# Ledger of designs, part 93: designed miniproteins, single chains, continued (2)

Each design is a single chain, and the fold is of that chain. pLDDT is the mean over its residues in the fold that is shown.

## One batch from the design tools (miniprotein)

Design m7212
Fold by ESMFold2-Fast:
Structure m7212 (fold): chain A 97 residues (1-97)
Amino acid sequence: MQPAIELSPEMLEILEKETSKLEKEVEKIIKEAESKEEAIEKVEELVEKTKEEMIEKIEELDISEEEKKEYIEKLEQAMEYIRKVLKERIELLEKLK
């Protein structure tokens, strides 16, 4: 069920904390936004900010530079995918103009 990726305990904590925060903020944006354009703009900004915050935390970890680079590359790919999925979800919302 989980990929056999050997994550450091510190990296796992960063992923869990930032993912939980992102999910809550996205749901709040979707609920409070007055238009699809506003919701998309706010979510794209949030995803980018979350990515930058996670990269900063990864750079501060006491792990090899090679592991940091691999985690950052995987994170950038995951965040781009999340951004696309969230944008498509917002475009399908009937409650937003």
Scores: mean pLDDT 76

Design m7213
Fold by ESMFold2-Fast:
Structure m7213 (fold): chain A 88 residues (1-88)
Amino acid sequence: MGADVKAALEKFKKMIEEPRRLAEELNDPQLGIELAEKYIEELEKELAELQALAAASGVELPQGILDTYKELLEKLKKIIEEFKKKLE
């Protein structure tokens, strides 16, 4: 099980790193917040779709996938909180 999992992990890494990197490089905390919020919405939608598909197909979602999405969402929310403090 290769390309799809590797692509997802690279996507997740970029989602965590890019909001912070762009905000710091451009000195624009608002851009970091907006990008992180966009990624949260995309990930919540993807997770809901995966859960719905698994339920409909009688397939159990691996716990590792659920944990990965939850951890990523928590990390993005922390990034938003950090940048909101910089705007105060």
Scores: mean pLDDT 77

Design m7214
Fold by ESMFold2-Fast:
Structure m7214 (fold): chain A 94 residues (1-94)
Amino acid sequence: SEFEKLKEEIIEELEEGKKALEEKDAERFKREMREVQGLVLEILANPNVPEEKKKEVREIASKMLGELEKALKEKDWERAVEITEKAIKEIEKV
């Protein structure tokens, strides 16, 4: 389905973001997060995606981005990796 393709693309970008965090490459991480945000918006705009799945994706993305902002301000790269890993697992369940 189109939703499954977008979900897989989000997971791929999150995995690349995790690699950037492990390498402490903040600029690459920001690029991967822009791609994730774009894919989330595509899911939210897609009339063929159930509203419950849109809500779940939005809540996961919002929580992840909020927690990542704090971790990155504190230069806590290990915590940022953990936040990203948790988001990947939560998106896989949607």
Scores: mean pLDDT 89

Design m7215
Fold by ESMFold2-Fast:
Structure m7215 (fold): chain A 111 residues (1-111)
Amino acid sequence: DFEKELQTAIENKDVDKLEALIKELKERNGDPYLLMKVYRALAEIAYENKDLGTAFKYYEKLADILYENPEKVVPKLTKQEAVDLKSIGIFLKNLGLPEAGEKILEVVSKK
C-alpha cells in the first residue's frame, strides 16, 4: 500500500525511503498528488535540518508539480492540505522563493 508506506516514511522522517518513493512514482507515471506529498515531506525535513539548499530544491519541485497538474491535484486536496499549502506558499515568498510561493498560492486558490 503506497499511501501507507508514504505516511510511515513521513512519520519516521525516512529520507532514503521518501526518495525511493519518488523513483517508484516516476517509473509508474504516478499520481502528482502523491508526488506533491513526497516533495513537501522532503522539503520540510531538509528545512528542519537547516539544509536550505535541499529544502529549496524540494519546495521548487513541490511548486512545479502543483502548477503543472492543478486538475489532478486540487480535487484530491483535503481542506487541511489546502490550508497547509497556502501557509507554505506565504512562507516561501517571505523566505526569498517568491516564484515557488506564487505558484503554490495560485493553485490552492482553486480549491
Scores: mean pLDDT 87

Design m7216
Fold by ESMFold2-Fast:
Structure m7216 (fold): chain A 93 residues (1-93)
Amino acid sequence: MKEASEAAKAALEAGMEALKVSKGEAIPTAIGGALRGIGAAANDMFGGSDEEVGRDALSGGETALKGAELSGGSKKAIEKAEEGIRLGRELMG
């Protein structure tokens, strides 16, 4: 569904924001998550299915969020990322 893809993109954006807040001390896992999320966005640009794009974006966002937590990211940014990821999962089932 389009709604699932949009929620997944929101989760990706929230995860990327959390990563940015911890950028000064970002660890390799956070960088890996960000790259996966970017790959999902590129797949959407090239016409991947909503489900495929949503799944990849959620995976990337979750990894970026975990990296931000380990790197000491902002509590507010982390909470926003968690909410976005939760909504994305709910919409994808």
Scores: mean pLDDT 58

Design m7217
Fold by ESMFold2-Fast:
Structure m7217 (fold): chain A 85 residues (1-85)
Amino acid sequence: MGPRLEAMAVEDFEIRSIEENLEQIEAQLERAVEALRRGEALADSAEVMRANLEIMEKLYAQYPEETAEALRAVRGAAEQVEALL
């Protein structure tokens, strides 16, 4: 299966698509962090975040130059989630 972006050939289009995808993932992370703050659905939120991080690592590894900062932001969010658990 793998991520769809991995199969793209046009780098410029791919980077733009990754940026849009990151915005959606960030929204999901915000919801997960808020759920943790409320003490709701901790296990489900943490598991979803872990799955998203794995997908992002596979996706962004194709474009390390452009996505290094995005990966740092995602890892920072993951550390915050783990600290709240």
Scores: mean pLDDT 61

Design m7218
Fold by ESMFold2-Fast:
Structure m7218 (fold): chain A 82 residues (1-82)
Amino acid sequence: AALADGIVAALAPYLTPDELAKVRSALEQALELYKQGKYEEAARLFTSTLGEVTKGKSPEAQIKAVAAALLFLGNLIDAELA
């Protein structure tokens, strides 16, 4: 919950409400894939969606999206090692 809310909040200034809804939906789907043991599919879905919604946006928005992807992947890696 805290990670998801943090990612959405970080991107809110750069994305439309529809694009933010897509990011939240992709994150929720990625978390469900993660719960099913489909870690690579979860990472791909989330990172590809961030790339799509930030396409043509400012460099700052693109950097924020990369940071969000790294935070998400870091949490998946930490969980796999636990």
Scores: mean pLDDT 76

Design m7219
Fold by ESMFold2-Fast:
Formats: structure tokens, sequence, C-alpha cells
Structure m7219 (fold): chain A 100 residues (1-100)
């Protein structure tokens, strides 16, 4: 299950890169959808690591990524729905932070 958690983290990071690329290209809706998918992968990895006794560092990494990406996709969705450029820029900042 540690191998499965790592696989989920890799999938999450790949989706996160796609979300960020879409956001930088102005596809806010597509970015929000990819960020939501990334959140699900990081959340699944976090839950799996908690259940199977993964390392504390890996658990914290998955939790932080899930939290940041969830905040980002909610902001991107609101930015898309309301036309708020400030919310889109904050979403972009959080996605970049989650990727680092």
Amino acid sequence: SNARALELMIQGHELLKQALELLEKGDVKGAAEKAEQAYRKFKEAYDLLRETGGSEGMIRSAEEAARLVREAYELAKEGYETGSKEKVEEAKRLLKKALS
C-alpha cells in the first residue's frame, strides 16, 4: 500500500501540473476540473497512508498537498463563476505551492 500511495501521489502531481498549465493558458474551468481530480488522488493517498501506517513525513506531504489543491480548485471554480481575477491568481499561487 505504500507503493500504491506513492503511485497516487505521482498521479496527483501530474494532474496538478496539468491544472496549472491550463490555468496559465486561461482555461480556468479546465484547471478547476484537473485540480479537483488531483485533490482526489492526494486525499486517497493520505487516507491510505493513515490506514496502513505510512511514514509521518509522507502522511504530512499528502495532507498538505490535498489541502492546498482543494483550496485552489474551490478558488478557481469561484473565479470562473464570478469572473474574479483575484481568486484565479490566488488559485494559481496555491497550485504552485502544492507542486513545490
Scores: mean pLDDT 87

Design m7220
Fold by ESMFold2-Fast:
Structure m7220 (fold): chain A 81 residues (1-81)
Amino acid sequence: SAASEEQVEEIFKKTLERLKKEGVDEREIKVLELIIEGFRNTDNEEIAKEILELATEEELEELEKKLREIAEEYKKKLAEE
């Protein structure tokens, strides 16, 4: 449902806030923010282009893996409420 999709977006936002607090590179944070925006936007072609300008495909895959892993942990914690 739409509510479930919004909940996933909130988890990603919490993940980004945590990474910022831990001092992760601003460039990497911006790439992750663009990935999350791509989830909500039908015009993902422009967003994908911006992501590739900030990171290589290999770096992007690594960042997506990190985002997914942390987001999954946050999802589990929220489910335990």
Scores: mean pLDDT 64

Design m7221
Fold by ESMFold2-Fast:
Structure m7221 (fold): chain A 62 residues (1-62)
Amino acid sequence: MKGLLLVVGADEETAEELAKKTKEASGADEIEVVIAPSLEEARELGRRLFEEEGIPYTGVTV
């Protein structure tokens, strides 16, 4: 099962650290990390990936 972590305004190192922790906490086989420049873009991307790929959304809730 794939998981998706959306991170806004973080560097790549911080995003990877959060992805590792999220993978361990969620029990997902794979975590896809996306660094988005804005919350609006992150939400839209997460919605599309969930609808098209069936990836559970584990990102930031606003």
Scores: mean pLDDT 66

Design m7222
Fold by ESMFold2-Fast:
Structure m7222 (fold): chain A 86 residues (1-86)
Amino acid sequence: EKEKEIEIEVYRALALISLSVALNDPETPEEVKELLRKAADAIVAGNYDEAIKLLQEAIEKSKDNPDLVRLLKSALTLVEKAKEIA
């Protein structure tokens, strides 16, 4: 029980750190940053389905930036893992 809660919290924290890196990158487009702020809010609220949807949209809008896409796909995987064990 407590181990499962810790695992969820770790995945959430790592996802939020990944989003923070993208949000602090001046190369990240403002439209993507807006989606990432909404995704971070959804993660904090435990709305994983909304966070996944927003991250998928952010990835689509970031296709011209391979480094950003890799970072956002990492965040997406972490949110999906949090949802799976929640």
Scores: mean pLDDT 84

Design m7223
Fold by ESMFold2-Fast:
Structure m7223 (fold): chain A 68 residues (1-68)
Amino acid sequence: MKSLEEFLEEMEAYARANRDLAPVDLLAGMLEKLEAYLAAHPDTSGEERGELVRRMLALYQEHLAEHK
């Protein structure tokens, strides 16, 4: 079972490994990973979901800044 911290580290590593992707393709990949995590962890709290979304958006915004 993947912990929240391990999942966040995986998302960050994914973003770093795929800096050459178009922003929409990076977002699509991150959303697919998030959906898989939530499907495996249906009892994820609202606060944990908020943290996942905030981290994902931060990585997406960083990627957008690099591709402006």
Scores: mean pLDDT 78

Design m7224
Fold by ESMFold2-Fast:
Structure m7224 (fold): chain A 61 residues (1-61)
Amino acid sequence: MSPEEKYIQAAVDLVKGLIAAGVPRSQVETVARWIVREAEELFGPEVGRRLEAELRRVIDE
């Protein structure tokens, strides 16, 4: 996997772990926003948008 793909997978796994641990949705959403912003800074806006869509799907399940 590329560095971008590894980051996306790690971020998704982290968010899933927070949800499974019972962290409140508002706090999970805050963490997700920071992760997406960091991904955008590291890999560019396309990767940020892709990660935001993946995390939104996980949170909204």
Scores: mean pLDDT 83

Design m7225
Fold by ESMFold2-Fast:
Structure m7225 (fold): chain A 85 residues (1-85)
Amino acid sequence: SEEEELLRKAREAAELALEIKRGGAATVERLLKAENADNEGLSPEEVAERAVERAVAELRELAKWLKEKGSPVAPEVERLAREAE
């Protein structure tokens, strides 16, 4: 279902944020290689911080949207956002 796909993507985003928090700059270099253009002039540490902030913000917005739709997966996405923060 669409809700299962959204929940899967939310879990992937939360897992990525947690990996970045644990591995720091080395993890950023490995996982966020494709985002180099958006991170031009930033240190690897600043890229890591922004990546985590973006993932948390996206999860919070998804949770808000799902909650407004009455989706049963909204609480789980809210939990994932809190864990990633």
Scores: mean pLDDT 73

Design m7226
Fold by ESMFold2-Fast:
Structure m7226 (fold): chain A 68 residues (1-68)
Amino acid sequence: MERIERAIREAAEALGVALSPEQVRAIARIVLEHKDDFDRVVDEVMRLTGLSRAQARIIARAGLRALE
């Protein structure tokens, strides 16, 4: 959990995007629940945060990479 949350925070910071601690934790849960469905993780991140697809894809990739 903490490793995934850190990866999400670092990706958001690199994008110049501010995410609340609640959003970071919610994204980490989405990543854990949908490990094998990248497009679903991206869509749920966009829905949760209002970020563009390109930004959501970067955050989703960072979270999924942190799982391994």
Scores: mean pLDDT 85

Design m7227
Fold by ESMFold2-Fast:
Structure m7227 (fold): chain A 69 residues (1-69)
Amino acid sequence: MAEEIARHRALAAEYRALADEYETKSQQVKADGGSQEYADGLSKAADVYRQNAADHEARATALEAELKA
């Protein structure tokens, strides 16, 4: 249980970091006058990573609740 919770927390943190990285890249591409299509693609990838992070965080929270019950 504890190791599974820790894995989901670690994955959530990793996906949040990836989301931040991709969003920063998207903003930098726009600032540098690069491709809007490329920047939009990076932003969409960031949204997917944010959702994955939220899903792993929710799973960890659910497992913690089960452990307390």
Scores: mean pLDDT 84

Design m7228
Fold by ESMFold2-Fast:
Structure m7228 (fold): chain A 68 residues (1-68)
Amino acid sequence: LPPEEMLKKIEELLNATPELQPYRDRVLKKLRENPDNIGVVVGEAMRLMAEGRSEEALTLIRIYDEAR
């Protein structure tokens, strides 16, 4: 998908996932700067795991994989 369509799909998937709502704006801001940068997604997932939010971290990775 084009980067802008991928970002829109990620935004829609994040909006459909209430568990990730507190992290949505932070993730989207970073991805707008680097839409295809998997490092952004991995970095946020690692942060979530460090906070004890491993399920949310895996869900975020799956959303990114589904959107690409």
Scores: mean pLDDT 77

Design m7229
Fold by ESMFold2-Fast:
Structure m7229 (fold): chain A 75 residues (1-75)
Amino acid sequence: MSADEEIVSRALSRLPRDVARKILLEASNAALAGDDEKAYQIIYDGLKPYLPDEEAERAAKAAVNLLSYVAKMLA
């Protein structure tokens, strides 16, 4: 859990705050709807302009893991 949080925090710190917030909001909405694939795509596509592809993939996977966990807690 904490490792995923660190990965996501580092990735988002490379983006403008407004962009990071928009990505998190849209991805959270997709995850709460049960669409983890869409949540992944939103995060990956949002991070791609700011991070190397490998880092964007790693961060998107970590973020989906975190959002999926939160969605289950709210169900």
Scores: mean pLDDT 81

Design m7230
Fold by ESMFold2-Fast:
Structure m7230 (fold): chain A 85 residues (1-85)
Amino acid sequence: SEEEKKLEEAIVEGIKYAKENIEKDLKNMTEEELEKELLKLSESDIDDPEVLRKRAYLTYIEAKRIGNEEMLERIELFLKKYEEE
């Protein structure tokens, strides 16, 4: 559906923004700030593209911060699948 595509697009945009800004954001964001923002987003509407964009962004930053290679591979596979559609 058109709504599902908007949600997927928001997730992709969040990840791409994170990739482009990782060097700045990783240095300027504390573990406490990142956890607090992720917690706030977990209480938000899952069908809101803005919420999903921010959640995808923060999830990518956290995966990079902790060196979660498995999560980063899953994110890259999601991006490739989206680009192949």
Scores: mean pLDDT 72

Design m7231
Fold by ESMFold2-Fast:
Structure m7231 (fold): chain A 85 residues (1-85)
Amino acid sequence: SLIDIQSKMLSLLTELSRAILKKDVEGAIKALRDLAKTLSQVDPEVAQEILRLVDQMEKADEEEALKLAAEAAFLGSRAISKLLA
């Protein structure tokens, strides 16, 4: 159901935020991939944008990867907010 998808996305956004705060790039990439997979069911355009940022994170240094992770987190939170409104 849509409620189940929303709950899953909020949980994944929390995991992503935790990874960013801990400077855990690998954890952030994992959370973002899972978030994009879940988002693909309701907002495939944003899901694709997040996956492009993940590809850039894999090629970036740690500092740049964390900045990209924060940008992806913002995109994900905006998509979730539209569904919760």
Scores: mean pLDDT 85

Design m7232
Fold by ESMFold2-Fast:
Structure m7232 (fold): chain A 88 residues (1-88)
Amino acid sequence: MSGKEFLARAVERLIPYLEEIDPEAGERAREMLEKIKAAKSDEEAEEIFREEMAEIYKELYEKDPEKAKEFGEKLREIARELYENPES
């Protein structure tokens, strides 16, 4: 799996979670997914992911620091699952 494919799958799994806790964050994640899919390289996809994730985290933290913590934990969980089960 390419880095771009890994990031796209991570964001796809994250979207339903974000939509449940903050609809605006979920919408931003959907926009990020489209940008990642349109990226010309793994490096470009990684830059998009870093920038958009930082913005989502900042917005969640300003609204509710506990939700930002939960978001960080969920992102780590998704990354671990994709690393251990790349075909899922």
Scores: mean pLDDT 80

Design m7233
Fold by ESMFold2-Fast:
Structure m7233 (fold): chain A 73 residues (1-73)
Amino acid sequence: VLTPEQQAVLKEFTAQLKAMAEELVAEARRNNWSDAELEARMIAEAKKLIDAVKAQHPELSALLDELEAQLRA
């Protein structure tokens, strides 16, 4: 069970992922990226965000590792 503090961190992380995805979609449309290019960039940026959260909140590492695995599935 996640603490309220951990839930707040994950909520912020989810909001950051969503904002990043929306920004990359807009950029892809402007630059005529392929779906494969957009997907690769989304995965790379999501990994950076996951790594940053793991560095600041090591207690969430196992959960974040699972989320990273799901991005590659």
Scores: mean pLDDT 79

Design m7234
Fold by ESMFold2-Fast:
Structure m7234 (fold): chain A 85 residues (1-85)
Amino acid sequence: MSLLEKAVEAVREALRRGEDPRTIIEKLVSLGLSREQATDVVTGVNALAARLAKERGVSFDEAARILAEEHPETIRELVEEALKR
C-alpha cells in the first residue's frame, strides 16, 4: 500500500473514531508525512467538516463521519495536495 493510501485510511479511521486533530497529526507523521504536510491535511479536513456541518445542519462530529464515509475521494485530494509540498 502506498503512503497516500495509508494516509487516506488513517484519516478516515480517525474521523470515524472522533480522534482529536493532534492525534491525527501524530499518526500521519508516524506514516512518513512531514509535520507541515500532516497539519495541512488535518486543517483541510477540519475546514471541510465545518462547512459540511453548516450546510447540512449537523454536528461537527457527524459531518466528520459523513466526510469519512461518503467523501473518501475528497480526503484523498487533500492528502495528495499536501504530499506535493
Scores: mean pLDDT 84

Design m7235
Fold by ESMFold2-Fast:
Structure m7235 (fold): chain A 86 residues (1-86)
Amino acid sequence: AALAEAERLVDEAEELAKQIEAKAAALPPELARRTALAAGATVGLAEIALGVGKTTGDPEFAVKLLKRIVERLEALLADPTDLSAA
């Protein structure tokens, strides 16, 4: 159950990153590049969290981390320039 939820959250993160990249294409080139890189790096962290959960046998910990990652991607999708705000 928790492992399947973690895998679903990684898939959700990947889909959000694609939406962020598509939305970022309308931004100036420097912002578009930074936003796309931030989304890609965040998906990379999601994959690492899933891997750690599988390796340590703690998929519930992976779910907790992945929910935070998805929330960050949702925030970035709402405001693709958010990463440039301190």
Scores: mean pLDDT 79

Design m7236
Fold by ESMFold2-Fast:
Formats: sequence, structure tokens, C-alpha cells
Structure m7236 (fold): chain A 100 residues (1-100)
Amino acid sequence: SSETLARLRELLRELGELLEEFRRAVENKEPHSKLKEIVERILEVMREIARLDPSRAAWIEEAMRRIREAMEKKDYESAIGLIEETLLRLGVHLEEREAA
């Protein structure tokens, strides 16, 4: 629906803003506890996207699992890359859905 598409666009915007916040925090060498707090907010947005779009839930859940694994290893560059890939893939899929 148009309402669901509008909400998904808003969540993607929020995900992009949180990714920039996370990237800045990593660059500023913020403590792991702060980085984890930002990532938990990212994962909450990803869960909401999966809830609104069940056809993408499986691969979003897989991305979330990989992000958590990267965070446990303190591999913040890999965590950033996984979030970037998720944002790009969700953006492309929304454009395809809007074009159809």
C-alpha cells in the first residue's frame, strides 16, 4: 500500500541517519558500549522493516545476525559494510516496487 511504502521510505531514511551516526562514532573511537547502543537502534529499525515487509524478513534477519557477529568481534568496519549493503539493497527493492 502507499501508506506502507511511505513508512518504509521513512525507516530507510532513519537507517541512513543511524549509519552516519555509527560511522562518526567509530571514527571518533567511541567506547564499545556507545557503539553497541547505536547498533541496537539500527537493529530495531531493521526489525520494523522486516515486520512491514515479510517477503524480505529472512535476509534482513540474516544481515542482523552478521552485524551482531561483527560487533562481538569489535569488527566495526565489517559492521558498517553490512549496514551499508542492507540499506542499498532495501533502497533498490523499494525503487523496483514503486516502478511496478
Scores: mean pLDDT 86

Design m7237
Fold by ESMFold2-Fast:
Structure m7237 (fold): chain A 71 residues (1-71)
Amino acid sequence: MMSLEELEKRLVEIMKKYKAVASPEELKKFEEWYKKKAQELGSLPDEKKLEALEKIVEEAEEKLKEVEEKK
């Protein structure tokens, strides 16, 4: 079971990898997606933030895999 701190650390690592492999256009779309998700996360009660962050990490990992497969 991942803690909130572990999920946040994982998200930061995914963002670093995404910035390294993504095109400028892909990075812009990722940043727009992340900004929207961060705003949604900020509006949630604390009890729901952990679950929401876990889903954000999973979606970010999926997006990273897609851009890695595209070169």
Scores: mean pLDDT 78

Design m7238
Fold by ESMFold2-Fast:
Structure m7238 (fold): chain A 55 residues (1-55)
Amino acid sequence: VTAEQLAAASRAYFRTGDATPLRELLGEATVDRLEALPTEEQARELQRRVHSLLA
């Protein structure tokens, strides 16, 4: 997975609520855990993952 793909999937998720692209990139278990978090923590975790792919 690339930072660009994950950033695009994250933007779509927060804009539309559609987690399908995130599930394809990160897997169902990871996204299920993410969705259990408050929205602010979801955004922080996704930003951390995108940043990690850029480093």
Scores: mean pLDDT 81

Design m7239
Fold by ESMFold2-Fast:
Structure m7239 (fold): chain A 69 residues (1-69)
Amino acid sequence: MNIPALLEQLLRALEADDVERAELTLAVLLGSNVPAERIRAVIDRALAVRPDSRAARLAEETLERHLAS
């Protein structure tokens, strides 16, 4: 599995505010035990480009729920 390619795919989905694609990509990353820090860095980069991204906000909520488990 190409984790760098999945992180780039997540970044593009968040920048495009593509909620469905972001959720699917995030689920694969979380299932692959990618460190939360790497996922947060991608979300932060997307928010720097698109501060109003709903996909990024939902991704943060999903990550928080995963870490609480």
Scores: mean pLDDT 83

Design m7240
Fold by ESMFold2-Fast:
Structure m7240 (fold): chain A 69 residues (1-69)
Amino acid sequence: AERDELVQEIARILEEARAHPKLTPEQVQELADEASELIRKLAAGEVTLEQVKEFIERMRARLAEIDAA
């Protein structure tokens, strides 16, 4: 299901963040906390799949900016 695919993509991005040499443990934890809160809200029906997709795109953009710096 699309929901499961999005949750798996968030997990994959977090794994990339944890492995990233330019990210501090604090920055990784911040991303993980944001992702956990979003997944909690999704499970509670408080956010849409579209909002989850927007979050994924923002995470990717942030990682790309950090990689480029």
Scores: mean pLDDT 80

Design m7241
Fold by ESMFold2-Fast:
Structure m7241 (fold): chain A 93 residues (1-93)
Amino acid sequence: SEVSRESAANISLVGAEFGLEQAERYKELLEESSVEEAEKYLERAERFYESVRSSAEAAIASRPELRERAEELRRRAEEVLREAREIYEEKKE
């Protein structure tokens, strides 16, 4: 039903937004961390990026009209991951 698809899509979007917030948090922890801890925080940022990607895909599958918003969240998470990887490489000196 429409109501069922709306609920599923909303849950997926909330999941994507949460995942993005967590990816940003782990990027911040990575930036503040020692080189020994940095790999752990990068791994967590990567896991939350994958969570955002999966949630965004689920939202689009449930409601194609949410594509623009879901793709925006995915792109922002991809940018956070890119920045996290750059920070990690700089710390690896």
Scores: mean pLDDT 87

Design m7242
Fold by ESMFold2-Fast:
Structure m7242 (fold): chain A 67 residues (1-67)
Amino acid sequence: MEEAVRAGDVEAARAAVEADPSARGYALLGDLYLEHGDTAAAREAYRRALELDPNHAVARTALATIE
């Protein structure tokens, strides 16, 4: 998969969390990394989401799934 295509998706999500930082935004960023096969980056994004909202169900569930 091309970096340009991959970067477009994650860059949009990063721009969204930079404009309005939220656990949901970081969880979405993690989902995009996971879809592109970058499990390490996905885990980091989900952990950042949990730092903003420790009770964010989506991020907790996704992190538990990928470990």
Scores: mean pLDDT 71

Design m7243
Fold by ESMFold2-Fast:
Structure m7243 (fold): chain A 113 residues (1-113)
Amino acid sequence: MELEVTVEAEGSEKKTARGRLDANGNIVAEVELELPPGKHKVKVTVRNLSDEPVLVRVFVEDAETGEVLAASPLQRIAPGETATFELEVEVPDSEKPVKLRVRVFATPLSKIA
């Protein structure tokens, strides 16, 4: 596993996922959580377990619609390093908690060069 991703949000259980290499040579990790309507801070911690630098973006999506509710800037993470992303997410009004997907997308620099 190339990445370890931990997702924390108030009122949700802390979840950890490992990144997997996709068919295009990118590393993807996904974590699902449920949050009630309103404004929430989602903390995503990404550890680069690979031997090369990666370029990382974090997205918070509505799991049912695919709508992107928050996105991080692109960040470089050196081998063995950890980066923390804090994302403010406004969850749409709903009678039930909304199922969200946190997607971490990382591209190894060797793939770009």
Scores: mean pLDDT 79

Design m7244
Fold by ESMFold2-Fast:
Structure m7244 (fold): chain A 76 residues (1-76)
Amino acid sequence: MSPNETASRVAAGIGALSGLSPDSKAQIAQDLSKMVVDGASLEELEKLVDEYAQQGVITPEQAEQIKQVVRDVLKS
């Protein structure tokens, strides 16, 4: 799978999650997609998601849902 295709699938998976604001979805999808295209590891992506929860952008429960999406896409 190309990095661009992987990034697109991550963005789509985040977009499908319920309970996140449109602005939070767009920001997180954009940041994670950029990191995927730049060759970031799963560990680096999960760290960014945890930082969003620490900043109060998302809840810890939402962070776990986003990390699940990232894991499912990258391990496929």
Scores: mean pLDDT 81

Design m7245
Fold by ESMFold2-Fast:
Structure m7245 (fold): chain A 68 residues (1-68)
Amino acid sequence: MAEALAREVAARAGFPPPDSVGEMLGALLLAAEEGREIPDEALREVLERARAEGDEGTAATAEALLAA
């Protein structure tokens, strides 16, 4: 879910497809800035992937967004 949504948002913004969990989160944040609701499921997918890959910064950001 998160990857598909991130690719859709990136394509609409004219950005290349996200190739990292950090870029995926960036695309989801761009969607939120445009007033689009980001499903908690997508943020949980980003969090799980960031934790699996050892991307502590992306994991912390996803956790903060889920708490908001």
Scores: mean pLDDT 77

Design m7246
Fold by ESMFold2-Fast:
Structure m7246 (fold): chain A 66 residues (1-66)
Amino acid sequence: LEETILEVLKKNSLEDLAAALKKKGFSDEQVAKIVSLLEMLAGNIERFLKDPELQKKFWEAFELTL
């Protein structure tokens, strides 16, 4: 799941992520929450991909959401 999300962030393909999560059995509510978290990072994707501390904080927040 983490690897899939990182790949989507690199491509800015939030729509593809939403479709993939629904295929894996996530509810519409769970998909909406995940997409919202990723949208908050959309403006800072390049920094996010280069910053291990920011990645760690994001995954900690993400695990608490699931």
Scores: mean pLDDT 67

